# Designs tried in a protein design run: designed miniproteins, single chains, continued (4). Part 64

Each design is a single chain, and the fold is of that chain. pLDDT is the mean over its residues in the fold that is shown.

## One batch from the design tools (miniprotein)

Design m14352
Fold by ESMFold2-Fast:
Structure m14352 (fold): chain A 89 residues (1-89)
Amino acid sequence: SELERRIEEAARRAEEAIEELRKLASQSDDEEVKELLEKTKKEVLELIARAAEAYEAGDLEGVLEALEEAYKVVEEAIKKVKEILEKKK
């Protein structure tokens, strides 16, 4: 179905974004980067839990929304890490 395809795409995008964030963060021992990672990790874990609950309930739209929100959270974190790294150059 289209919804299942979108969920698969959203999950893949979120995984790729998380890996990018991890790689960027590994470039620095900066405390601001570490604090941002910890905050982002907590937010992403809460969204993953929400996606899992939606999946168990058969709420595929809720799964998609939670995964898309997780992607946005990680994208914003990547942007902020890049800004911190540029500022420290």
Scores: mean pLDDT 84

Design m14353
Fold by ESMFold2-Fast:
Structure m14353 (fold): chain A 70 residues (1-70)
Amino acid sequence: SNAQAKADLLAEAETRYNQLKAESEEGRIKGEAYLIGARKAVGLLPDDASPEAIRNAAEALAKQVEEDLK
């Protein structure tokens, strides 16, 4: 289900954040940006959005968030 796709994306983003933050400050920032982007994408897209649309939105939003993290 698309609800499962959203849950899977969030779990993946959280796992990535935990891995990257342990490596470096740059990794922490990138991982945090992707996690925030994934959370925003899940909130903005309808429950019938495709998994591909959810991932694309998360990637785009993550880039925007990364620009905002100084």
Scores: mean pLDDT 80

Design m14354
Fold by ESMFold2-Fast:
Parts: C-alpha cells; structure tokens; sequence
Structure m14354 (fold): chain A 70 residues (1-70)
C-alpha cells in the first residue's frame, strides 16, 4: 500500500516476465535446498515474513493454517 511497495511490485513483475519457467523452478529448488540443507542460514525475521505471506496466499486458496503455539 505504500508507494515504495508499488514500485517493488512492478520490479518483481518485470523480473517474472523476463524469467523462463525453468529459471523460476531453479530458484524455487535453490530455496528448498537452502531450507533443507541449512535452516540456520535463513534469517528468522525474513523467514517469518515470508511464512506469513505464504499463509495468507494459502488461506486464499482454501487452506487454513493456525499459528503453532509451541
């Protein structure tokens, strides 16, 4: 909603248009490998923000995620 966020969204859209499906799959695989091989390398604060964003997207698709109190 901030003007900075809107600018960032347009940059992401441009990158997405230039990336092939194979490059996207490669980046996804790289992230999954990072999560599997070294969880400690992922910053806790950045990881929480990404998880929160994915949670909202999953809820939109009909998947309900509850916060883990543990």
Amino acid sequence: MTPEEKKEEEELKKLNDEMTPEEIAKEVGKVLRMIGDDLSKVPSEEYKKLMDLFRVDLEREGVVLLPNPV
Scores: mean pLDDT 53

Design m14355
Fold by ESMFold2-Fast:
Structure m14355 (fold): chain A 95 residues (1-95)
Amino acid sequence: MSLEEMEKWYKEQIEKDPNNAEAWLNLALVYVLQEKYEEAKEYAEKAKELYEKQGDLEKAATVEKLLEYAKENPEITEEMLKYRFEGLLKLEKAK
């Protein structure tokens, strides 16, 4: 699946449940891979805020580290995200 399809899917998840911190974080990672760093930072900050509000302080603390890791390792992050998403989409399609 393309980064654009993942972006659209995560935006739909956020529209259905704006408290879904994981959807905000995953969309931020997609933006990092698209080199849209301003958007990535904005969505990552929202994910962090939601994790903090939900009491998940350890996940909130890891958001910045994950974003930094994706910036430093874009090729590895893209391969992992693409591979995992292709697997998830095959499962969700109920082939």
Scores: mean pLDDT 77

Design m14356
Fold by ESMFold2-Fast:
Structure m14356 (fold): chain A 102 residues (1-102)
Amino acid sequence: MPLYRPKPALRYTLQTLGITKELYTEEEIREGLIAYLEKLLEGKKAGDVLTLADGTRVTVVDPEKKILRLGGGLSDAMGGKTVVTIEELADFYIREQTTLVE
């Protein structure tokens, strides 16, 4: 089964936040991140701000459609996208902020 290792910058950030796990499955990252984001969206309205565990801040655009507005740094990292779904955000973190290892 494929395992994912956080990239050095993300690894350093996770260590600062007290997270020391080295490898994750794609299913663990995806399922956990989507469930976490859905829980944060529960009872939220458009314009509300969500703060992720890594300190990243995103703004709720549509809580029913689960659409978020990105901050400048994250928007730049996602090729200038300003609005994403929670699924797009999860896929971005899996692909861009981790490395696949066997």
Scores: mean pLDDT 70

Design m14357
Fold by ESMFold2-Fast:
Structure m14357 (fold): chain A 75 residues (1-75)
Amino acid sequence: MAARSPVEARVLQRAVNAAREAIEAANEAGDTVGALRALAEALRRLAAESTDPEEAAAAERLAREVEAAADAQAA
């Protein structure tokens, strides 16, 4: 696993917590792509709501990575 910066780790943890119910519902439905898309949506919301430009940039980058992972799983 690649090491995450403290900012990226914090942003990812917040996004997982915010999207937990949606991720769990998607997993119960067997929808891995749906779970990843729910996480990406939470990350985009954190990017929009963040007052710290570094935190916002980290959230936007992570959202793009998670969306790419969802697209790869859908293929």
Scores: mean pLDDT 79

Design m14358
Fold by ESMFold2-Fast:
Order: structure tokens, then C-alpha cells, then sequence
Structure m14358 (fold): chain A 64 residues (1-64)
């Protein structure tokens, strides 16, 4: 369902924002390895969210 895809995309965006905050905190503490790890997690969730939003938009157009 379109609504479920949009809800999941919002959830993934929230997780990505959380991971970006964690990455910044680890960078400030000098833990560059953990900072990079969480930056990559944020980027992965941001990409997944965009894919879900694109899929939801395509389904909206098909269901009209």
C-alpha cells in the first residue's frame, strides 16, 4: 500500500537522521572509525527512503 511505503520511508529518514547525529558525536570524540560506520548507515537509510518514496509516487500515479 502507498501509505505503508510512505510511513516506512518516514521511519527510515528518522533513523538516518539519528545515525548522522551519532556520527557527528563520534567524530567530535575522535572515534573516526565509528563516525564513518554511522555515516554509511545514515546514507544507506536515506537511499532506502528515497527508493520507497519513488515507489509510492509511481503507485499513486498508477492508482489514479
Amino acid sequence: EVQQLESLARSYKGRAAGYRLLARNFEAEGDLELAQKYRKKAEDYERKARELEARAERLRKLLR
Scores: mean pLDDT 83

Design m14359
Fold by ESMFold2-Fast:
Structure m14359 (fold): chain A 70 residues (1-70)
Amino acid sequence: SEKKKEIEKLKKEIERLEEEKKKLEKEIEEAKKLTGKEGVLRYVGLSLRLIGLEFEIELKKKKLKELQES
């Protein structure tokens, strides 16, 4: 079934993005330990990237739910 293949693909993509999110969250925690302007800029940049990644994960989760409900 084409739908089952799309569901499995989305699940794998979500898992990959969740792992990327975990790595990024760890980088953010390390950036919080840095002092000075460079540390603040890194923290802000990583935090913005995290927001984008969370948005992508939620979009894929919504698509997965729609495929599972149809």
Scores: mean pLDDT 84

Design m14360
Fold by ESMFold2-Fast:
Structure m14360 (fold): chain A 87 residues (1-87)
Amino acid sequence: GMHDKIEKEIQKLKEEIKKELERMKEDAERLGLEEAVEYFEKALKYLEEGKLDEAKRYIEKGANLLSLPYRAEELRKKIEKIEELLK
């Protein structure tokens, strides 16, 4: 039903966010930016735990160290869509 559709949409958004965070983490690892790697690992953990505000903060911190703030904005918008669906 409608509830199942919402759950499926949330899962899809989480999957898209995770894939992009893993790519950003790999970029940070290749550049030797250990602090950015740790921030993306924390973002992934908080996303899985449903701590969406914490996930957003660590995404922004990591992306700023990579000078990729625009990529963080796309991920933040996807998290905000999850927050709207959970209301």
Scores: mean pLDDT 85

Design m14361
Fold by ESMFold2-Fast:
Structure m14361 (fold): chain A 111 residues (1-111)
Amino acid sequence: MYESAKETLKKIEKLVEELLESDPEAARVLAEDALIQAIALYIESGGTEEAKELLERAKELAKKAGLSEEELKELEEIVRAAIENKLSEEQLKKIEELDEKLKRVADKLRA
């Protein structure tokens, strides 16, 4: 799992850097998704050093893609609520909207 997560993040980091000039919206969506995955891994792992390293890298990537500190905190709250099965209707809608945007980015990258 860890090696797979680390390899996936490296690929996303490269892709986001390439997209920052050509499609900054797609770069933002990929960085948001990577951050959500890193936060979830950090919480589920119990806060291991390896998960913490991946989380810090995902946060830096999100900042490079234009996410504010406030947006980073909001995503962390959403992921924690999801793991605790305490998502608000508004938080669930935000996750659904991000999933839809991510599908569009994935389709665009495959073309």
Scores: mean pLDDT 82

Design m14362
Fold by ESMFold2-Fast:
Structure m14362 (fold): chain A 69 residues (1-69)
Amino acid sequence: SSAEEIKEELVRLAREALALEATMDPRSPEFRARYAELTARIRELLDRIADDPAFVAEVEARLAALAAE
C-alpha cells in the first residue's frame, strides 16, 4: 500500500530532522539547506494524506512513539 510507504517515509524524515537538530549547528549553511529539504519533503507527503483523518492519526501516533525514544 502506498499509504504505508508514506507513513514509513514520514517517520524516516522526522528521525533525520531530529538527528540534524541534535548534531549540527542550526546557523550553518549545511544545516539550513538540509533542514529546508527535509521540511519541504515532509510537507509534500502530509499534503498527500490530508483527506484521510485515520491515516493522519496513525502517522501522528508513530511520530509520538519516535519522539519518546
Scores: mean pLDDT 75

Design m14363
Fold by ESMFold2-Fast:
Structure m14363 (fold): chain A 58 residues (1-58)
Amino acid sequence: GPLSREEAREKAERGARGLVESGMSREVAIALVAQDLREGGLSREEAEELAREGVEKA
């Protein structure tokens, strides 16, 4: 089923941390995390916002 906002935020933070630690640029990490969240049922705007927040914390 679709991700809850809490599950999406947690997933974004974990995914962003892994991508940043692997040497991905901020822009690429945001795009990849947002894609994963959208596959989880989030809207484009919500996915991009949570992906950006996750990467900023990483």
Scores: mean pLDDT 83

Design m14364
Fold by ESMFold2-Fast:
Structure m14364 (fold): chain A 86 residues (1-86)
Amino acid sequence: IDTIAKELGIPQNEVDKFNEAADKEGISEENQQAFFEALLELGAKGPGSLSSLVSQVGAGKILAALVQKGVPVQDAIKLIGIAQNI
């Protein structure tokens, strides 16, 4: 997680808020990591905020990539929503 977030130039405070919000929703660390991996695989270019990187790639493409990685649809939607609201 931290390594990928650094590669994307995401501010550490946003990563911390994302992890805290996802943990409160009961989303596993593995599924949280899958979100950052999806951003990299879809060609997100940093540096940028989480919300800007989601907007750059598109929420629909991130949702599809997360589902293909085995993340439940409901958790994928929550992760995208968390990132958009940071």
Scores: mean pLDDT 85

Design m14365
Fold by ESMFold2-Fast:
Structure m14365 (fold): chain A 60 residues (1-60)
Amino acid sequence: SLREEARRLIEEAKRYVQEGNFQKAIEKLNEASLLATQAGDRDLLEEVVEVARLIEKAKK
């Protein structure tokens, strides 16, 4: 399902953040955001935003 795929992409993005690969993390978050939007899942969209904020904090 779109929700399951978006969730997997968020998990992959989190792994890339842990590895310091912010470019790959952002790519995965963009894919997850698109799928979460298509699914109409607000909780997944909020999680995408939270991970994006973590990336911004880590870059500073």
Scores: mean pLDDT 85

Design m14366
Fold by ESMFold2-Fast:
Structure m14366 (fold): chain A 90 residues (1-90)
Amino acid sequence: EEAERFLKGIETLLKNVLEAVKNKDYAKARTYVDQIEAAARWAVENFDKETVEKIRELLEKAAQEASKYDPEVAERLQRIIDEVKKRLEE
């Protein structure tokens, strides 16, 4: 319920990042990445490991796609992924 809505929100933000980098709107892309970072940090504290793992998978797919357009945005997404992985491993 709450987790499914949150996952849909993350998917939408990631889609917005990819659209922004494809359009070379790097300012919007950075704003969406900042929102994703905040959302991922909140999710790690508030959701179970299964939901957080799904967020990691969505982030990894988006980072791979973003790397074709903007390596800096891809690197920022990878840093968020690494932070999420660190919390999952504890």
Scores: mean pLDDT 85

Design m14367
Fold by ESMFold2-Fast:
Structure m14367 (fold): chain A 71 residues (1-71)
Amino acid sequence: AAAEARQLVEQGRTLVAQGKELEASDPRRAAELYSRAIELFEQALKLRPDDEEAKQLLEEARANLEAVLAS
């Protein structure tokens, strides 16, 4: 459970980083990557509801998705 939750968080972080890289050239692909990262962070929080780091990363990914979609 703990190792699985950490793996999901790490995968989500990688997708957020890729999304940030693509925002200027491919905002639609960036939005897809942020949406995927949100799913991974939500899955991590189902395994570890009190993971403060995963909560902060989820909020960041949601904010990044909203910003890209508003553009």
Scores: mean pLDDT 85

Design m14368
Fold by ESMFold2-Fast:
Structure m14368 (fold): chain A 66 residues (1-66)
Amino acid sequence: VQTLLNEAAEAVLSGDVERLKEILEKLRQALDPETLKSVLEYLKRIAQATGNEEVLKLLDEELAKL
């Protein structure tokens, strides 16, 4: 799980939307909804700091599914 979290943060920082989608799908399978929500909120904070609108939009869509 820690490895997936590190990979997700790297994808957010690099703006790699496709890689982020793949990692989020793996996290959805591995984590309960409450923990997944916390992780998505954490990643959203990183995305806000980097200013990547496309990544931020993807994270908002994933949060809306919970």
Scores: mean pLDDT 80

Design m14369
Fold by ESMFold2-Fast:
Structure m14369 (fold): chain A 66 residues (1-66)
Amino acid sequence: KEEQLEEAEKLKEEGNKLFKEGKYDEAFDKYDEAAKIYESLGMPLHSVYSKVLAAAVFVALEKQEK
C-alpha cells in the first residue's frame, strides 16, 4: 500500500507537468488515475484533491478559453 501511495504521488506530479505543458488530456488521465489509487487506499482527502485537479483539467479541456 505504501508503494501505491508513492505511485499516486508520482502520477499527480506527472499530471502537473503535463498541465503546465498544455497537455490537458494527458494531465486529466494522470490525475484521474492518482485519484483512484488514493480512494482505494482509503485516503478520501487526497482522492478529493486529485478529483478536483482532474475536474479543473476537464474544464480546461472543454473550455480552454470560453
Scores: mean pLDDT 71

Design m14370
Fold by ESMFold2-Fast:
Structure m14370 (fold): chain A 91 residues (1-91)
Amino acid sequence: SANAEKLLEEMEKSVENLEKQVEELKKEVEEGKVSETMKLALILTLESEAYLLKDRAKKLAEEEPELKEKTEEIIKRLDEILEKLEEIKKK
């Protein structure tokens, strides 16, 4: 449906924003610009957003099976974001 396509487009935009925020956080951590406390707080926030989007993508795939391939791509990108956040956490 048109509404389902709009929700998918909004989720894709949210994933792009998360990817940008994760890359920015990685650079700031590597440059020593972020305290350990701030790093962990930002990671928790980004992880929470990624898990929320992952849940929403799974629900959309169940309601709109024709969007399954695109929602699976979103879930894969979110899993990659979560993996990158775990790597940043160890630094």
Scores: mean pLDDT 87

Design m14371
Fold by ESMFold2-Fast:
Structure m14371 (fold): chain A 71 residues (1-71)
Amino acid sequence: MVPRLALEKVYEAVKAGRYDQALAGLTSALVNAGLPEEEARRVAQEAVDMMKAGASLEEVLRWVNERVREA
């Protein structure tokens, strides 16, 4: 499970244009949640792209945690 606080920090990094920081931070959070690093990086990239496209924090949090549950 990815905690809301971790995703909030990633979301702020995306808003600030710090995409590499956002990707690295979310990848680490997903690995800590139980995803293999390669899968975590793919999920993190898709989540960052959703945030760039204007998805809400709640939408991304739900989507990401569904991916963690499927792993």
Scores: mean pLDDT 83

Design m14372
Fold by ESMFold2-Fast:
Structure m14372 (fold): chain A 58 residues (1-58)
Amino acid sequence: GPLAVAVKDVTADSPAILSFKKGETLEILKEYPDGTWLVKNADGKRGLVGSSDLEIIE
C-alpha cells in the first residue's frame, strides 16, 4: 500500500493499536470509513492508527 510518515508520537495500551514515533514510516494496508487505517511498521507489526496522525508520502 502507500507509505505514510507519523506526524507525532503515539503510545497505545491496546493490542489493536500500533505505537510509533514521529518521523516513523508506515505502510497503509487498509483505510476504514471512520478515519482509522490499518498499517504495518518496518518490523512487520500491524495495528490500527488514526489517519490524522499520519501524512501520506507515496
Scores: mean pLDDT 80

Design m14373
Fold by ESMFold2-Fast:
Structure m14373 (fold): chain A 89 residues (1-89)
Amino acid sequence: PSPEQIEADVALALVLIADAISKLYPNASKEDQKRLAEVVERFVERLEELLGPTHPDVAEAYRSLANIYEQAGDTEKAEEWRKKAEEAA
C-alpha cells in the first residue's frame, strides 16, 4: 500500500484504540482525558485530509473523538465532532 494508505489505516486504528482506552478509564483525570482528546483530534484531522470528510472511516473517527471529548467533560467539542459524524454519515 501507499504511505498515505498506511497513514490513514494507522490513524484510524489509533483513534479507535484511544476511544477504547477512554471507556476503560472513565475515572482518569480530566487533564489526562483532555490531552488524549487533543492527540486524537490531530489524527482525526489528518484522516479527514487523507480520505475526505464524507468517508465512512472518517465518520467513525469523528464519533470516537466526540466520545473521548464527552468523557473529558468538553461537551462543546463533543457536540461539534458528533455533528460532523452525523453530516458525514
Scores: mean pLDDT 85

Design m14374
Fold by ESMFold2-Fast:
Structure m14374 (fold): chain A 74 residues (1-74)
Amino acid sequence: MLSQMDRVIAALQRMIEEHADNPELVAVYRDTLAQLQSLRQQYLNATTPEQQQQVRQQFSDTLNDFNDRVLAVG
């Protein structure tokens, strides 16, 4: 899970740089990056399998929301 989170975080950081000329898209990337960084911290603090599963679900939901927001920008 952490390796997947780190990979997506790194990809979003690269996308922010690659799309620096599109401020609306960069705002979506930055907002999602902040949410994923928060979820990564929550995963590190998770002490039970149930808490870890909840963070995994929230990670999936965040990526779905991200996809919808990117499509809305155009």
Scores: mean pLDDT 84

Design m14376
Fold by ESMFold2-Fast:
Structure m14376 (fold): chain A 94 residues (1-94)
Amino acid sequence: SADEEAGRAAEGAAEAAEHAAERADVAAGAGAAIAGVGAEATARVLGASEEALEAAREVAEEAAEAGLAAAEGDAERAREEAEEAREAARRARE
């Protein structure tokens, strides 16, 4: 189903954000932002529900913020933003 695939993509973006927080480097940060964009795109292309699309957008925003913090070497802030991305991904799957 479209919502299940959107939820998996959101989960992947949250995992990428967590990885960026662990690495705290530019490459992992870019990966988190790209994964977030991919999650939103997946929800749109598959025609997921408005609720699933909204959740995917929230995950994309938080993953991008985690990625930016990681690229700046701010591991603490990256971890906080990654936690927000994880919470958003969990809501997307409820």
Scores: mean pLDDT 85

Design m14377
Fold by ESMFold2-Fast:
Structure m14377 (fold): chain A 74 residues (1-74)
Amino acid sequence: EPPLSPTQQRIIAAAEEVIAEKGLGVSLDEIAEAAGVSRSTLRYHFPSKEALLEAVRRARVRPVAEALREIADS
């Protein structure tokens, strides 16, 4: 359960959208451009495409968990 920074959340959201539109064959450069970050910034947070895909999978669970947390913390 690592904490997600706003930059990591932005990269994950952009990755989900680009993968949904273009498939799993998308490059890290295309994902970085969609997120508005450099490839170096993306690779700093996600050192491999596999790490990014794992974060995307976890993010599909996290939006629900964070919505529930926000309700509980409100």
Scores: mean pLDDT 71

Design m14378
Fold by ESMFold2-Fast:
Structure m14378 (fold): chain A 64 residues (1-64)
Amino acid sequence: KKKAKEYLEKGIEAVKKGDIDTGIKYIGEAMRLLGASPSEINKAASAVQNKDIEKAKKLFEEVL
């Protein structure tokens, strides 16, 4: 749980710096650690690709 939060924070930081690929990897790994399904992880990845950070955060919180 603590590791998932750290990965989420790293993912958001990467997206803010314009590193979308790194952001997707960290956010996806955070969701995987929380037991998210592949479908849920794919939805979050799509939100990050569209730079919709608030939607990605909401999808992450729904898996908590």
Scores: mean pLDDT 74

Design m14379
Fold by ESMFold2-Fast:
Structure m14379 (fold): chain A 85 residues (1-85)
Amino acid sequence: KKYDAALLDKDGNILKRKTIEAENEEEAAKLAIEEFGVDLAVVILPDGKAKIYDKDGKVIKTFDKVEEAIEYARKKAKEFVLLVE
């Protein structure tokens, strides 16, 4: 599967974009975190929900709304990656 990856700062500015190819969301999150040198990935799900993954591919938290996941990531990290399939 192909995922669109965007590196965001804590203010929500997009610093860089890249396409990541991975078998699943966990792999995509791990690859994006490694590629951009960040600690957190926000993965947007097809149903509009979002999951936050750490560098080990573990789900830290799940949100019913993407905006809530992005707000959480901005509070926890200076920069994070946003992933969309």
Scores: mean pLDDT 85

Design m14380
Fold by ESMFold2-Fast:
Structure m14380 (fold): chain A 70 residues (1-70)
Amino acid sequence: MTKEELEERIKELEKEIPELKEELERLKKEVDELGENAPLELINRYVATALRVIGLEFEKELLKEQLKKT
């Protein structure tokens, strides 16, 4: 991956991560409100969104480290 591609991807992640965190917070409130009555589909969506945020944050940190070494 070129330096330009790394910088572009980092910028995309810096925009996408906050949007996904807002979605995650919304889903968390819905799960917390419903408690034991939360449908499995809602729980699965919450977990999937949480994993997506973790994955993108990890990718961002790796790309920043690669950019520093390039």
Scores: mean pLDDT 82

Design m14381
Fold by ESMFold2-Fast:
Structure m14381 (fold): chain A 63 residues (1-63)
Amino acid sequence: SLLEKYGSLKGKKVLIYGKEDADPSELRRLANKLKTLGAEVLDVRLGKPSKEDIEKADLVIEV
């Protein structure tokens, strides 16, 4: 699980992205779960994030 893999997500800045054909509802559901675990969700997007966006995040998750 994310908790076992990353420990506490409290205060972690998270960037979530999916492939262009990914289901936006799955991305939103994941973002909501991470927020309940204390993470700060910086962005939820379709397509690969830029280098600048990646550098702002503590954790980058591909869906």
Scores: mean pLDDT 77

Design m14382
Fold by ESMFold2-Fast:
Structure m14382 (fold): chain A 59 residues (1-59)
Amino acid sequence: MEEEVEAVRDALRLLAQGKTPEEIYRDLLEKKGYPEEVARRAAETVRRLQEDGAEIDLE
């Protein structure tokens, strides 16, 4: 549960910054060093939250 939970937390923070799921995937992979599978699943999680009407916006 360690890396998967941390990846989702980082993905949610990036989503709060207005990043797209594709940008979140790249940041998790390149900046955080998560495995591709973990980064992809975290990005998919935030993508589903956006589809369910999650509202995160920056001024």
Scores: mean pLDDT 73

Design m14383
Fold by ESMFold2-Fast:
Parts: C-alpha cells; structure tokens; sequence
Structure m14383 (fold): chain A 70 residues (1-70)
C-alpha cells in the first residue's frame, strides 16, 4: 500500500468519526463503541497493519449498518 493510500485511509477515518459523532439516531453506547473501533483502526493504519485494518473496517461497517436500522 502506498503512502498516498495510507493518507486517504486516515482522512476517511477522520470523516467517519465526524459523521458518527453528529449522527443523532445512533445510541450513545453504540456510538462510543464505533468511535473506539475507529481510533483502533487509525492506529492500525499508522502502523501499516493493513490486513487487520481491513478486517476492522468490516466490523465497523456492520455495527454502523445495524445502528442505522433502528
């Protein structure tokens, strides 16, 4: 993965954090869990652990989809 791809991933993580923080329909407990996973994802990307990062992205997407269904 290139340095440019890493920068884009970090930007996407930041944008997702802002989205989650401003989303009123997500319960506070679920919101905290998603934000914690986004912070973990940022650390994995910074450490260039991309396989683990992609797996965590899947978990975050699943939690967001379930939270937005309610």
Amino acid sequence: MSEEEKEELLKSIEETKKYVENEKTIPEEVKKEILEKLEELKELVEEEKYEEALELVGEIQKKLAEALKK
Scores: mean pLDDT 78

Design m14384
Fold by ESMFold2-Fast:
Structure m14384 (fold): chain A 97 residues (1-97)
Amino acid sequence: MTEDDALELLKEVASEIMKKKEKAKKTTKSGLSIEVNSEDDFDDFIAELHDLAGELIENPDTPQEEIEKRIKELSEKYGIDKEVIKLLIKKMINTRK
């Protein structure tokens, strides 16, 4: 899965939530998934994802262990695969050079 694939998956989930205002799930060809229970959960996830990406941009020397711990916490809280979260954060950081 690429950073662009993760971003496309996120956009597809966002589109379904906006249309249905209910649970949305999207799975990649590799079996990685995003499943969100509500529009509020999705908004909270996006806010926390942006906050983490912003913190990493401001502190580029943040230890990898701390980054992995925060990704794991987001994964467990929202039920999103760690690899998807990692790719989304990487995309956000690379876009905000």
Scores: mean pLDDT 72

Design m14385
Fold by ESMFold2-Fast:
Structure m14385 (fold): chain A 68 residues (1-68)
Amino acid sequence: MSAARRTIETLIADARAKGVPEAVVEEARRRLLELLEKIEENRDDPEKVQQLLLERLQVEEELQAAAA
C-alpha cells in the first residue's frame, strides 16, 4: 500500500470513529482513491497534478467538516 493510500484509509477510519455516516465515508473514500489514481496518471503534468491536489484537499476538508 502506498503512503498516499494509507493516508486516505487513515482519514476514512478516523471519520468512521467520529460517527460520520457510512454513505458519506464511502463516497469520500471513492473520490479520494479516484483522485489518487488521476494524480498518478498525470504525474508528468505538474499543473494538472496541482489542480488534482487542490480537489483532494477540498474532499478531505469536507470529510473533516462532516466529522465535526
Scores: mean pLDDT 80

Design m14386
Fold by ESMFold2-Fast:
Structure m14386 (fold): chain A 68 residues (1-68)
Amino acid sequence: QSELEKKFNELIKKAREAVKAGDIETAEKYIQEARSVLEQMTDPELQKKGRKEIAKIYVELEKLKKEK
């Protein structure tokens, strides 16, 4: 549980760093990995928070794609 939460937070951090760097491919990879970790979590509150964090990053990623 705590180990999965730590791994999820690390992947979200890496995804945000990739978005900040403009690296769309790397950001998508970390978002996909974060989704897989989130599916392994059994706590519905953590799943809800995780989904919201992924959605925020995905919105920024889509905005970045439109700037091309």
Scores: mean pLDDT 79

Design m14387
Fold by ESMFold2-Fast:
Structure m14387 (fold): chain A 92 residues (1-92)
Amino acid sequence: SDATVQQLADLLAQLVREGYTVRVSADGDTLTVEISGLSVLQLIGYTLWFIGLGLDGLDVEVRIEGDTLTVKISGLTPEQIQFIENAVRQAR
């Protein structure tokens, strides 16, 4: 949903403004998000939040390596991907 995409964009922009390293990349309908510098509690909380996107009809794969959360989100439109990428860029 557009509300879910807005929440995702807002979360990623907030993390950038708070000084976390957020990288986003797109391949077709799949957005890959990497967030680095997270605490253990943040890794748990954000993992649960991203998995919750699956309840809104998105396919979500989550991987944790050290302090880095990698999320692959499939089922996004090109416009939704561009919106998220622009939100992350503007927050930097």
Scores: mean pLDDT 82

Design m14388
Fold by ESMFold2-Fast:
Structure m14388 (fold): chain A 59 residues (1-59)
Amino acid sequence: GRLARDLLVRNGGLSEEQAEEVIRLAAAGRREEAIKLLQEHMGLSREAAERVVDLAEAE
């Protein structure tokens, strides 16, 4: 989703394409890869990245 995409682009500083890739990986059940991209692009802790993936999966 829309809420996760808005969070990643507006608060995380990701490009729309990077945000879409994270959301796509989460939706495909590729949770670990989505977490790693969030850590790499946003410098998030694992716990913070997991919360963002949870938001993306809930939509």
Scores: mean pLDDT 76

